# Designs tried in a protein design run: designed miniproteins, single chains, continued (4). Part 17

Each design is a single chain, and the fold is of that chain. pLDDT is the mean over its residues in the fold that is shown.

## One batch from the design tools (miniprotein)

Design m12565
Fold by ESMFold2-Fast:
Structure m12565 (fold): chain A 86 residues (1-86)
Amino acid sequence: MTVTFTVKRLPETDGITTVEVTVKSSQPIDVAHVAAYKDGKLAATESVSERGHTLTVTISVEGPIDKVEALAVSDGEELSERQVFE
């Protein structure tokens, strides 16, 4: 099974940092979860619940984002280990 995570950090605009996480899978994804961290603390979480082979989750936080974790789920099972991006 192949699951690929792509993280795109957008430039800070008006004090807001936006990160776009795209998940692609060889099998359908039911839910994609993303968590954003700032100063080692959880700042925001977002989820997209749309069945498909490609899901995009957009998360925005005031100030810089230090770390992003992403997870994909299919049929109630995690498709991959949590992916960490700094």
Scores: mean pLDDT 76

Design m12566
Fold by ESMFold2-Fast:
Structure m12566 (fold): chain A 95 residues (1-95)
Amino acid sequence: SKREGAIKATALGLRLAGAIVELVYHPENRERVLADLDAIIAELPKEAQPVFRELKAAMEATDFSDPAQVDALARKANEAFSEIIKILEKLEEEK
């Protein structure tokens, strides 16, 4: 159902928001946070995985001590999330 897709997308959004916050406050945890994102990508439908891989690559390229780069990443994350929500909702509607 569309509702189940929305719940999954919301939970995923909170996980990614937490990852970005951790990379700002604890950049020493970068390796672990990026590994956690790989685990999340592996749990996603194949249709959503490319969008997340692109977002992860943007996170890997981001200097979290530079506010301008973090702002650019936030915009990229919002665009990626809009696409992931559409994919997850469509997949739940097709069940």
Scores: mean pLDDT 80

Design m12567
Fold by ESMFold2-Fast:
Structure m12567 (fold): chain A 77 residues (1-77)
Amino acid sequence: AATAAAVADALGEGFARAAEINAADPLAPGELEVDLAWDPDTAAGLSLTGTSHSPAADAALAAVRAGVEAARAIAAA
């Protein structure tokens, strides 16, 4: 079983990477939309939906998605 801290750290890495991408190529309002849901009734109940409207937004969304997948793997262990 993973700790909440380990799951949060994996998610945080994804968002930190997205922030680095945004710092290098600033996103316009509405250019990236992300919805992250966590089902408290399951240990690995993370779901991510999102839309991107630029190459920078696509890269940022991919970074967040990678963090969610890492968090799911940790939660499933």
Scores: mean pLDDT 72

Design m12568
Fold by ESMFold2-Fast:
Structure m12568 (fold): chain A 93 residues (1-93)
Amino acid sequence: MSKEELEELAEQVLKLTQAAADLAKSQGADEVAKALLEAGKVISELIKEGKLEEAEKVIKLVDEGIEAFNQGDYEKALKLFKEATELGKKALE
C-alpha cells in the first residue's frame, strides 16, 4: 500500500474508535472510553507503519472488547482494550 492509503486507513480507524469511545463515555464508562481511544491510536500507528498483520491482531482484541461492552461486561471490555494496546505497543518496538 502507498503511504497515502495507509494514512487514510489509519484515519478511518481513529474515526471509528472515537465514535465508539464517545458512546462509552455517554454511558458513564470513562475508563472504557479512554482505553478504547488508546487502542485505536496504537492500531492507527501500526497501519501507518505498514504492520497490517499486527494491526489485525490488535483489532481482533478490540472487537472482542466492544462485544463485551455491548453485553454490559465493562471490566472485560477494559481488560481487552488494555491487552490490545499492550500488544500493539510491543509490535511498534
Scores: mean pLDDT 84

Design m12569
Fold by ESMFold2-Fast:
Structure m12569 (fold): chain A 67 residues (1-67)
Amino acid sequence: SQAQQYYDLGLQLQRQGRYQQSVDYYQQSIDLDPTFSQAWYNLGLTLRQLGRNLQSDGYFNLSRQLS
């Protein structure tokens, strides 16, 4: 799916340390599939790398609820 493609791009950017761009692609994946728990989880991890801990915790909780 296109949600999976955006998620895969987010993963590639996260692995490269391009965290801000990774967030954008994870958001696009979630916009297409809000039930994509793994995208919420990795968005949370990436936000933690950017020091956005409160947002990160919220997205981890959402990922858990969707799983």
Scores: mean pLDDT 84

Design m12570
Fold by ESMFold2-Fast:
Structure m12570 (fold): chain A 93 residues (1-93)
Amino acid sequence: SKDDLIAKFNELKKQFDKKADQLSKQLDRAIKNRQSSTEEQKKQLEELKKLADEINKLADESGDVNLIKEATLMLFRLLSLESEAFLADRMGK
């Protein structure tokens, strides 16, 4: 049902936000210490990409404009994390 899709979307969004917050703190620390991103941090970023893809699929299936908007903002947050990882790698060289 649509309510089941919304419930799953909200659960996955909470997981995304928590993992994204953790990775952002790790990457900020790496940048400050002039350290490249680790293989584990790159794996965390890849896991966030898969999670964002699943969230966006649920948003599209729901047809809910507000969920689609929230899912789109998560993609922009993912791009920000990719940029932070790139900056960490640049600073660590």
Scores: mean pLDDT 89

Design m12571
Fold by ESMFold2-Fast:
Structure m12571 (fold): chain A 98 residues (1-98)
Amino acid sequence: DIDRGVLQVALSVIIQSLRVAIKKLKEGDTEKAISTLEDTLKSLEFLGRKYPDVPQIREAAEKVKEALEKVKKGDTEEGIKLVEEARRLLQEAIDQLS
């Protein structure tokens, strides 16, 4: 299924973007981390609307949104935890699509 394969690739790219955001947060580059998370959230919200039957995408979007709120408040550790949870949800979606 071409559509399924395209979604798997898109989710893999998003997981990599979330890894970059975590690295930036750990390095103290909060501005670049926020920018990456905001771009990633827009992609997840688009995919969540396009693929409503994959609930993990919407759940991951909510975790990224919550992570942005925590990071903007200076709660970097909780923000990282929420981004890691979003990554786990997206990996679960990829595994279920396989």
Scores: mean pLDDT 89

Design m12572
Fold by ESMFold2-Fast:
Structure m12572 (fold): chain A 109 residues (1-109)
Amino acid sequence: MLAGVRITLQAADAAALEEKVERALEVLERHAEEIEAVVVLYNPASPAAREAAERLAERLRALGIPTMLVPSAGLPANTVVVGVVAPEEAARRIAEEMRAAGLAVDTGA
């Protein structure tokens, strides 16, 4: 069974956002073989969010993970939302590791 994990990377500035992106990537790279797809939402009017979203997509695609970038004008500046689709067990581990990394996680329910 597939499950979804939503991670919200929100920061005060570009440097703090980049640091959160690197923490998220460390978790995603460990589970790359188990991830079915990733969706990255960002506000295109935020240069930091656009750069962060593009960097996430580039690195995830290099790992063979299908990744879709979705412009979302309703999101705040310096904010990227990462939706991960994976088998239920992997999704739970990803959620736990993202929370352990200090990132905001919503698994639905």
Scores: mean pLDDT 86

Design m12573
Fold by ESMFold2-Fast:
Structure m12573 (fold): chain A 62 residues (1-62)
Amino acid sequence: MIEEILALSPSERKQLAEKLGISTSTVTRALKEVREALENKVSTSPEAGRIIMQIQLVLREE
């Protein structure tokens, strides 16, 4: 799941942003924060964690 989210194309990120009612920049920033957290074994911010959780829920509906 997380690897699939990090591999999303720009078009897929735009579609997710539209579904979530947020900007594409917000999605991109959340994905970057999650990548850095995985690489450095640190926690994400609550905002980034919430955005990723919403993305996971949307992807599971497809």
Scores: mean pLDDT 73

Design m12574
Fold by ESMFold2-Fast:
Structure m12574 (fold): chain A 86 residues (1-86)
Amino acid sequence: DSFKKAEEIQEKIVDVTKEEAEEIKKYLEELLKKVFSEDEEVREILLAIQDRLIKEFNKAIEKEGIELALELVKEKKKEVEKEKKE
């Protein structure tokens, strides 16, 4: 689950350097792409909100840092899980 991996990274990056933060940012952007391509159920839901989610995520990283960006991913994960429920 790509969202779970993003949440795990959040805990690991609390004390990272700026250089490490840039590498993690790239990794998280790749995780978002995997969610769109690998998880059919999540992909269907995220297709409706992908542009906004990606913009919010990148904006949070650039302005507030990776911890806040990962909180955004965590929130979107819960939203996707709710919409996935029958």
Scores: mean pLDDT 54

Design m12575
Fold by ESMFold2-Fast:
Structure m12575 (fold): chain A 106 residues (1-106)
Amino acid sequence: MKKVKVERELTVTVSLDTTGAPATFKAELYVKKKDGSRIKPETKSEEVTKEVAPGQAATFTVKAEGIIDEKYIGDKLVPVFTVTTPGATYRLEGPEVEIPKSAEVL
């Protein structure tokens, strides 16, 4: 079956109520189908770990790549950030974008 490659570069700024704790940032891409259901494609996600001082904003830029079936052209990509600290895990969503008919075919 033909597959297409999709890529998003994502920047997120977070402030965490932590002290001396490392935060790990991961970006993933999900496909949102017309019925509203989501699938996780075969993805390559960058992970970035930084120490975030309490009350201070930290900015992270990560790339997320997905390999999807070409049948999902015209459906939407939903970027999802996961922020993991020793005390908590946070999930944040970025804006949806349509998978274009000109997506790179693998």
Scores: mean pLDDT 69

Design m12576
Fold by ESMFold2-Fast:
Structure m12576 (fold): chain A 78 residues (1-78)
Amino acid sequence: GMSMNTTLYVTHAGPVRPGEVLTLTDDSGEVTEVTIGADGRAEAHFPKSGLTVGVRVEDGRITLTSLSRPDLTVLLSE
């Protein structure tokens, strides 16, 4: 079977820190903003697609995980 993937685009200059606002755009052009928690975590929700993505920031690096779609791999593009 074909793997299902989605790509998210981040518009942020330099390393991301807790307390900052992160802008995520999906492959369909839907945009959402999340504030990174003090623990370096957030959840991004895309209401049009129904996608919910877990966001983790560690040492300025972003990790994305699909929470609503276990069959979907979330890729980060810079």
Scores: mean pLDDT 75

Design m12577
Fold by ESMFold2-Fast:
Structure m12577 (fold): chain A 71 residues (1-71)
Amino acid sequence: TSSISAVQKQLNDIVMQSIKLNPTNRKDFIDTFSDQMKKAGVPQSIIDSYRDAIINGDATAIQKVKLQIQG
């Protein structure tokens, strides 16, 4: 929980930057982060939601997933 909180702040900043990239760069970026999130113990359903949100550039969905990780 505490270690995830520190990582999550960094991930948020990086993810918001990745939304500005083209779709190919966005996908490569999320593949790396989905692996990192899985290793951090984030449930697969949340990871799947995050992948979908980043690939589609949906900032609202990304924020929703962040709240689920923080909760």
Scores: mean pLDDT 65

Design m12578
Fold by ESMFold2-Fast:
Structure m12578 (fold): chain A 70 residues (1-70)
Amino acid sequence: AAEQAAFDAIDAGSKRAAEAYQKLRDTDPEKAWEEARKAIADGVAASEAALGRTSDYQLLPKEPGAPPAA
């Protein structure tokens, strides 16, 4: 359930990224890449939320275990 929802979120993000890239690649490749990266980031964030693992993602130091200052 949660794992399936996480994969669905990544899949949705990837499809959105592919659509943005295909739509813009011939007109504005820089914007195409920027929109694609944003869509992927959104998909990853949704996947993390679905798994309840945002605090377990040590790749993203947004949840400090030992912050330098309070």
Scores: mean pLDDT 68

Design m12579
Fold by ESMFold2-Fast:
Structure m12579 (fold): chain A 71 residues (1-71)
Amino acid sequence: RTVFIGNLSDTDNETILRAKIHDLVPDARIERIEVYPEKREAYVTFAEERDAEAAIRALREKLGLEARRGP
């Protein structure tokens, strides 16, 4: 249920990333977001696996971000 996100913008903090995900997959419930600004990476944990799958697809197709499953 955890998604790895790479290639974040320098301006993509937790608040902005949460808003972007909500905009793309409004029905997905986010349990946790961990942002690593120095690596330009984040880990997002969703309540359900299907939410994680939808987020990976949307992030890759709509934002061109690196997105995959990860712990």
Scores: mean pLDDT 77

Design m12580
Fold by ESMFold2-Fast:
Structure m12580 (fold): chain A 64 residues (1-64)
Amino acid sequence: MMLSEEEAEKRMLELYMRYLAGEISEEELRQGLEEILAQVPEEHHEKVRASIASILAALAAEKA
């Protein structure tokens, strides 16, 4: 249940790469990112949340 900050970043990158490859939908990507955040200790939430925000910002830029 506990993920390190580095492990969380790796899993988030893997999900984003799967989305770019067309293996998962945007909703599945968002759900996966939320699940990763839920597995991170609260003291690391700020950094993990920032990484999630960066991924979502890149997604929004691609759509806009």
Scores: mean pLDDT 78

Design m12581
Fold by ESMFold2-Fast:
Parts: sequence; structure tokens; C-alpha cells
Structure m12581 (fold): chain A 68 residues (1-68)
Amino acid sequence: SSIEQAIEEAKADVERYIKDEEVKKYALEKLEEVLRWFKENPDMSTEEKMAVLVEVLVEIQKYIKEKE
């Protein structure tokens, strides 16, 4: 699906552009958790998946801010 592809592209960008190892690890682990959650909950709508992804991206953003 397009949302799963977007998450894989986000993971690739994190690995390529983020040099802080703690931030990189946190972001990759959170994105992997989202992918696993979607696989374990196949009845989720695209809208529900988007809501979960947005919440996770906000958490990653907050983690980056708190690590400064």
C-alpha cells in the first residue's frame, strides 16, 4: 500500500540523513513498530493507519526536541 511505501521511504531517509545514533535508532524502532502493528491489525482502514502514523511522527519529533 502507499502508506507502507511512505514508511519505508521515511526509514531510508532516517538512515541516510540522521547522524545522531540515538535519534536514528528511536525513529527506526518507532517506524518498525508501526509497520508491525499494521501487519497484526489487517482490518485497519487507510484513515486509521494514517492517524497512527501521524501520532508516531509527532512522538519522534518530540523525542528529537527533548534530546537537544
Scores: mean pLDDT 82

Design m12582
Fold by ESMFold2-Fast:
Structure m12582 (fold): chain A 84 residues (1-84)
Amino acid sequence: GAGEAAREGARIAEEGAELYKKYKKNPSDRENVLKAIGGALRAIGGAVQALLAYRRAPDSPEAREGLRRAVEALERAGLRFDAS
């Protein structure tokens, strides 16, 4: 159900955010930059999955918690959707 989808999205977001945090520390290394980009894309994908699950079941505590975890993972990694 939606709770399961939100939980999986949160897990993907947390894994992606950790990869991004690990590899963003040295942007002069091309391989580290590519790995950081991959981590960021995974984190965003997981967060989108959790958000869609929450939208389908906003009254589900599991869906709400999944979205909260995904957002927190992105915030801790410094991944903001503020493109300015």
Scores: mean pLDDT 80

Design m12583
Fold by ESMFold2-Fast:
Structure m12583 (fold): chain A 93 residues (1-93)
Amino acid sequence: SEEVAEIVKKALEIAKKNGKSRRTAYALAYLEYVFKIELPEEIRKLSDEEFGEWIMKHYLTEEEKKKFNNDPKKLVEYLADEFLRYFPSVRDL
């Protein structure tokens, strides 16, 4: 949709400005669009790993953390893959 495309463009701009991967941009877009999470500007500036750690701390249960071997990078990759599964056309953005 047009709404998801605009959210992805903003997430990609934030990621590029802060030296983050496109994968982290997709994870950011997934949280904002699907979960309606308002991300503070400070969190948007975090590294890929620090961003994953923040999500684990605030949004995951202990059982969910175990599913990712307590690895924040695995969580970010999972969120990116889930977003692309629902919105595959955003890969072109």
Scores: mean pLDDT 76

Design m12584
Fold by ESMFold2-Fast:
Parts: C-alpha cells; sequence; structure tokens
Structure m12584 (fold): chain A 62 residues (1-62)
C-alpha cells in the first residue's frame, strides 16, 4: 500500500467517523495529522495500523 493510499483511506474513515457523530472535526484533523507525520517518517506499518484501528472502532460503533 502506498503512502497516498493510506492517507486517502485515513481521510475516508475519519470523515465517516465525524459524519456518524463519533469524532469531532478537530479530533479527526489531529488523527489525520498524526498519520501524515508517520508517513513522512517512513513508518508505513504504524500508519496503516492506526488507520485499521480507527476503521474497526468506527465499524463497532455503527
Amino acid sequence: MTPEEILERARRVLDEAVAAGLMTPEGAQAALDHIQRLLDEGDLDTAQSAVDTIELWVRERR
């Protein structure tokens, strides 16, 4: 998975969380900034794991 793919997936999942009322827009931006930082550092595995964790959390709350 490319950094761009991970970041697009993160945006999609975080937008869904905000739309569902599970997360504030400010919280979603902070999470996105954290994922971007991990990608900038080359830590793709941790970035991907973070997105997977958020996606699972959103799905469990739906």
Scores: mean pLDDT 81

Design m12585
Fold by ESMFold2-Fast:
Structure m12585 (fold): chain A 111 residues (1-111)
Amino acid sequence: RDARVEELIARIAALAGELAATALSHAPAEDNALVVVVSPASPYRDRVIAAAREVADAHGLKLVVLEQPELRPGAVGVGIGGAGAQPAVDANPALFEELAAANTELGEVAA
């Protein structure tokens, strides 16, 4: 279960890196940031944030973390935007669903 969660977090980080590289290759605006949207109730919140920080640091981006209480526990959105910008896009909805399912499987319980 932990291995599955770590795999999902690693995949999200890899997708964030691909999105960052793609945005940068299209001459991004100044103050570009990696924007991560997380559920404040997620037990994986800190791990996802840590993975996103590594990706942001690798690409010279600021990290902006937004809490969305309406997101299911474990759900994560990733985007590229200006510092303080709105979250742009879900990088991979299937991985976000798997992370939410892993959260449920680990006794985080479906509400």
Scores: mean pLDDT 55

Design m12586
Fold by ESMFold2-Fast:
Structure m12586 (fold): chain A 68 residues (1-68)
Amino acid sequence: GMAEKLKAYEALMKQVAAAVAELRAAVPDGEVSISAGKDKITLTATSATQTVVRTIDIPEILREDLAL
């Protein structure tokens, strides 16, 4: 139902926020970029000396529910 989709979306957003915070801590002088794919969200922190990547899987419930 709609409540389940909202909970899944909230959980996904919390994971993204946590990953951004971790990347900012790991690469304090870096730029954080977010790229959304069909199944995954990729976060990349890039500085002059390093690149750190985090990937978050989009839950199947959100993918299937978005199928038209």
Scores: mean pLDDT 77

Design m12587
Fold by ESMFold2-Fast:
Structure m12587 (fold): chain A 76 residues (1-76)
Amino acid sequence: DKADEAVEAWKKGDHEKAYKLFKETLYEQLKETLPKPLSKEQQEEVDKLIKQLANEAKTVDEINELLAKIVEVINE
């Protein structure tokens, strides 16, 4: 599961791999659930939040907060 691999990379401090896997997992899920593709502005903000999640998050709670923000951007 790419999501589990992303979390494992994040725990190891492999922020580049974590970012890539979180991004791939999220966009695969969005492709199945969203009726329209994300706007360029939404994509840029989601990418920023995924980078913050991969590089700055220290706890599972912080990951969940950033994931909630990503969902808010997607639903705008």
Scores: mean pLDDT 76

Design m12588
Fold by ESMFold2-Fast:
Parts: C-alpha cells; structure tokens; sequence
Structure m12588 (fold): chain A 118 residues (1-118)
C-alpha cells in the first residue's frame, strides 16, 4: 500500500498519469484504485493486466469497462489497457479496441488499447 501511495504522488508530479499492474482484479479493487488516484491528483490510468486464458482476459476487460463511468465521475480517464497473455486473441484485441474508443470519448488525447504477448 505504501508503494502505491508513493507511485501516485510521483505520477501526480509528472503529468498526472499512472500505470497500475495487476494479476487479479475485482470491480471493488478497480474502484478503490481509481478513488486513490483521484485523491492523489492523478487524472489518467494505464492498466497493465495479466491473463493466462482468453476467458480470463475477457472477464478482466468486462470489469474495466464496468468501472469507466465511475472513473469519469472521479475525473479519471482510463487511457490505455495492456493485457499480458501467452497468445494474442482476436476477441481480446477487439474488446481492447472498443474500450479504447470509450476512453477517447472521455479524453481526446487517450491512447488506443493494446494487447501484449508474454
């Protein structure tokens, strides 16, 4: 927890963007991180997630999509999403593009979502 607070302070000082690395996510944890980022003066979040399967990756992206309106309410833009997985999935790539388009609606400078191979 102290490491996250330090990272948030550094992010606020250096342009208001933070990268959050997570292997396990829940809607509650995503909302907690968004609220902590907003309180620290961060305005943009990059999520760097890990998934072992297509099903896990799609479930994680569904959770991120569900919290986009909450992030917007707190003044946070979900700028980009990276998923680390053993193989690139066309379905995951399509979902990442759709989420990137939603992010662009909230911030004109938002980057497209990405898929990364492990």
Amino acid sequence: MEELEKALKEAAANGGAITIHADEITKEKLKEWIELAAKAGVTQIHFHLRAATEAEALAALDLVEEVIPYAKEKGITILSITIEMPAVSPAVAARLRALGQQSIKNAKSASPAKVAAV
Scores: mean pLDDT 71

Design m12589
Fold by ESMFold2-Fast:
Structure m12589 (fold): chain A 74 residues (1-74)
Amino acid sequence: AMPSLEELVAKAMEIADEVFEEGLRNGLSRRETLALLRERVTAWAESQGISEEEKERVLIAALMEVQERIDEAE
């Protein structure tokens, strides 16, 4: 069966955490970290065979998570 939207969001949050940590390790700017996040979340979402609406929702959730973590770290 296809994963639920909640499970998809949870996986996107895992990707967000990995990208945030990679950005910190490599000294990436906010812009570079968010660009990397968009690329990775989009590629993963395309592999899931989900709707465009679900892809957008997942991407927005991941972007908000990474932005919040960057704000907390500054």
Scores: mean pLDDT 82

Design m12590
Fold by ESMFold2-Fast:
Structure m12590 (fold): chain A 96 residues (1-96)
Amino acid sequence: MAAQRVAAGIVEIEAESEEDAEELKKRLEKLHAEFEQEGLTAAPVKVEGKRITVALSHASRQAMEDAVERIRKLVEETGKAKVVKEELLEFLTPPD
């Protein structure tokens, strides 16, 4: 009978060009399917010019860390984008 825990993460990525941002969005949408299979909740990938925002939540911080690592690897793979912000929040869900 352990307290429920929720982790939420926001990753902001900046691409070298708008075309690179659109390409990354499609790759991130593929990761969405994998995240859903793992029980993560992923907000729709947001693209504004060269900026890409990914928001995720899960009961497990380990799952969140793995998801963020997957995103970083994807960005590294292109060589044309970088992670500019990472925010990880952890909440205890109260019984009420």
Scores: mean pLDDT 75

Design m12591
Fold by ESMFold2-Fast:
Structure m12591 (fold): chain A 99 residues (1-99)
Amino acid sequence: MEALRAEALEALAEMEAAARAGDQEAIDRAGQRFQRALDELLATGSVEEVRAAVDELLPRIRRIAGILAEKFSPLAPERAARAVETALRRYVDARIAAK
């Protein structure tokens, strides 16, 4: 599980850098890497491991959502960050409940 968590964090770091640079292709590539790592973590991790990983990932996800909103949308950064956090937590909880 630690390796998948590390890969998810690395993918988010790449996505943050790409978002700041306005590189849409790099954002897409990093997003795909993050989604794969998250899906593997959800499929193979315990409920406790998944929740701990999500709590570690959320601050970076909120920051990225804020940057993307500021750069590509008139939506307030904090509003965008909160919406993404809520959506991610619901997605993760639903996948955990299906285990």
Scores: mean pLDDT 79

Design m12592
Fold by ESMFold2-Fast:
Structure m12592 (fold): chain A 89 residues (1-89)
Amino acid sequence: SHMERKLEELEREAREREEELREYKEILGVEGNPEGLRGMVAVAQLEFLERAKELGLELGPESIEERLEKEREEAEKKKEEVERLLEEL
């Protein structure tokens, strides 16, 4: 579904961010400079949270609406089945 694709995209972005942070650790040799790495991690986490909020605001209401629509579609199908049975009488 569209929502599953958005979740996969967010998860992929999260993994890419984590790998990027590990690469920065290696490149900068920041085991000797933890304060600098912590600053970069904090910025990256903030950026990730902002991205997640953008997708979350889209996914949150969309997820609830999708669940409600599925329940409505099932109710409509049951109504159509009942109406069809009544027409066959």
Scores: mean pLDDT 57

Design m12593
Fold by ESMFold2-Fast:
Structure m12593 (fold): chain A 99 residues (1-99)
Amino acid sequence: AAEASAALAEVQAILDTLSVEQQQELARRLEERIGPLARELEANPLLSEEEREELIDRMVELAREILRELGVPEEQVERFAEAFRVILTALAEALRERA
């Protein structure tokens, strides 16, 4: 909970540095490329630890690619990626507890 809250704050801080146009394009590309993987994670809360880690790794790498395409500085890309991994891990754990 505390780590996920800190990660969400970090993501918000990075988003606040982006233009409205960059934020809109980021949201669109995240939904198109990461949305299907996030839905797979939500649909399969009982995935093995290895399968969950592989899915999270793929989503984090896609997020890095999208941010780089939008011209986000590498330091911010890495901070976002670290925060995003924390958020996805917390989501996966919450989904497993609910199942």
Scores: mean pLDDT 83

Design m12594
Fold by ESMFold2-Fast:
Structure m12594 (fold): chain A 61 residues (1-61)
Amino acid sequence: VDALRALRAGLRASIRALKQHIANLDSSSRGKFLQNVYRISISAEELVIERIEEKIAALEQ
């Protein structure tokens, strides 16, 4: 369970870093494209966190 909690913490840190990258992008076509790519990456990492949380809950019940 502790390994899953550590992985969840790492993924949350990754999401914060990606959000910071989005904040630094301009409104150019390339900047808008990269914003969309980073948002997709955030969504994928959020899905992984959800699965980890489900696994932790199952193991603790």
Scores: mean pLDDT 80

Design m12595
Fold by ESMFold2-Fast:
Structure m12595 (fold): chain A 70 residues (1-70)
Amino acid sequence: MDNRIRAIQAAIDTYRRIGDVTGYYVSLSRYYYLQGNYDMSYRYAQRALDIDPNNEDARRVYDESQQRLS
């Protein structure tokens, strides 16, 4: 089993509980990226950037998912 997917699931649940909407979308983007769903990864990274344009984690996963779609 992929331990990274489990770690991201835990992060998603944590960000939902504390109300960190940006962290929630970044974690969803990473989750879809690891599943090979680069379109959904890109969309959630874009939503995170719409909330916080200076979020480096969101920018990174946005760029990585875009590279996979290109």
Scores: mean pLDDT 80

Design m12596
Fold by ESMFold2-Fast:
Structure m12596 (fold): chain A 61 residues (1-61)
Amino acid sequence: SLREEARRYLDEKTKDLSPEQREIARRAVDAYLETHPDASLEELKAAIDNIVAQIKELEAA
């Protein structure tokens, strides 16, 4: 399913992050899915990329 593909994409994008950062990313993606139930796979991937980038920026700061 589309949501299953998004979950795999999230796992791949966060594999090098800490367990705590991965949990933050997962919760943020879950919130996005609840507010955007009709989101396309492309939109979900873009949201995941943005969430992961923000988490990495916080680690670098």
Scores: mean pLDDT 80

Design m12597
Fold by ESMFold2-Fast:
Structure m12597 (fold): chain A 89 residues (1-89)
Amino acid sequence: MELEELRREGERLVRLSEEKRRLFNNPPTSAEERERQRKLGEEVLGEARRLLEEDPSLRALHGNEVVRRVVEEPGERGRRLLEEVRRRE
């Protein structure tokens, strides 16, 4: 993959994470944001079910781990891609 493509994908994932964090922590200001917030809630519930199936011992940590995987993990992946771009520059 070209360095420019890696940079764009990294930036896209960071922005996606920021948008999800905003929707999770702030009231929606439009009908579109309300729909996105509902979809984000569905993602969080789906991820919680998946975590329970993979490791039931994580029950006590589910809230934080679910938020991390749905909201923060795309940003973490984006930052890793941007680090790779910096290393190759």
Scores: mean pLDDT 73

Design m12598
Fold by ESMFold2-Fast:
Structure m12598 (fold): chain A 94 residues (1-94)
Amino acid sequence: AEEEIERLEEERRRLEREAEEFRRRVEEEMEELNKREKELEEKFKANPKDKEILKELMDIGVEKLKLAVERVVFEREVERRLEELERRLEEIRE
């Protein structure tokens, strides 16, 4: 019983660490994309006929969308796994 509780608590701590690392990575990648987008928007404003800058802006938009979707999918998986671990811990503590 106690060994099973310790195992589930370790799994929860591992999941929480992995989730925090993922969130940090996503935040850093999103900040980098936002910085690149701002620089390209300033360049495009200076030369609005530059098709290469427009293409790069569109590519950044797609990358930001992909990152946002990946974040939502990951958060839902983490919540589901945490709920399952918490349910199992409560069942053992009864």
Scores: mean pLDDT 84

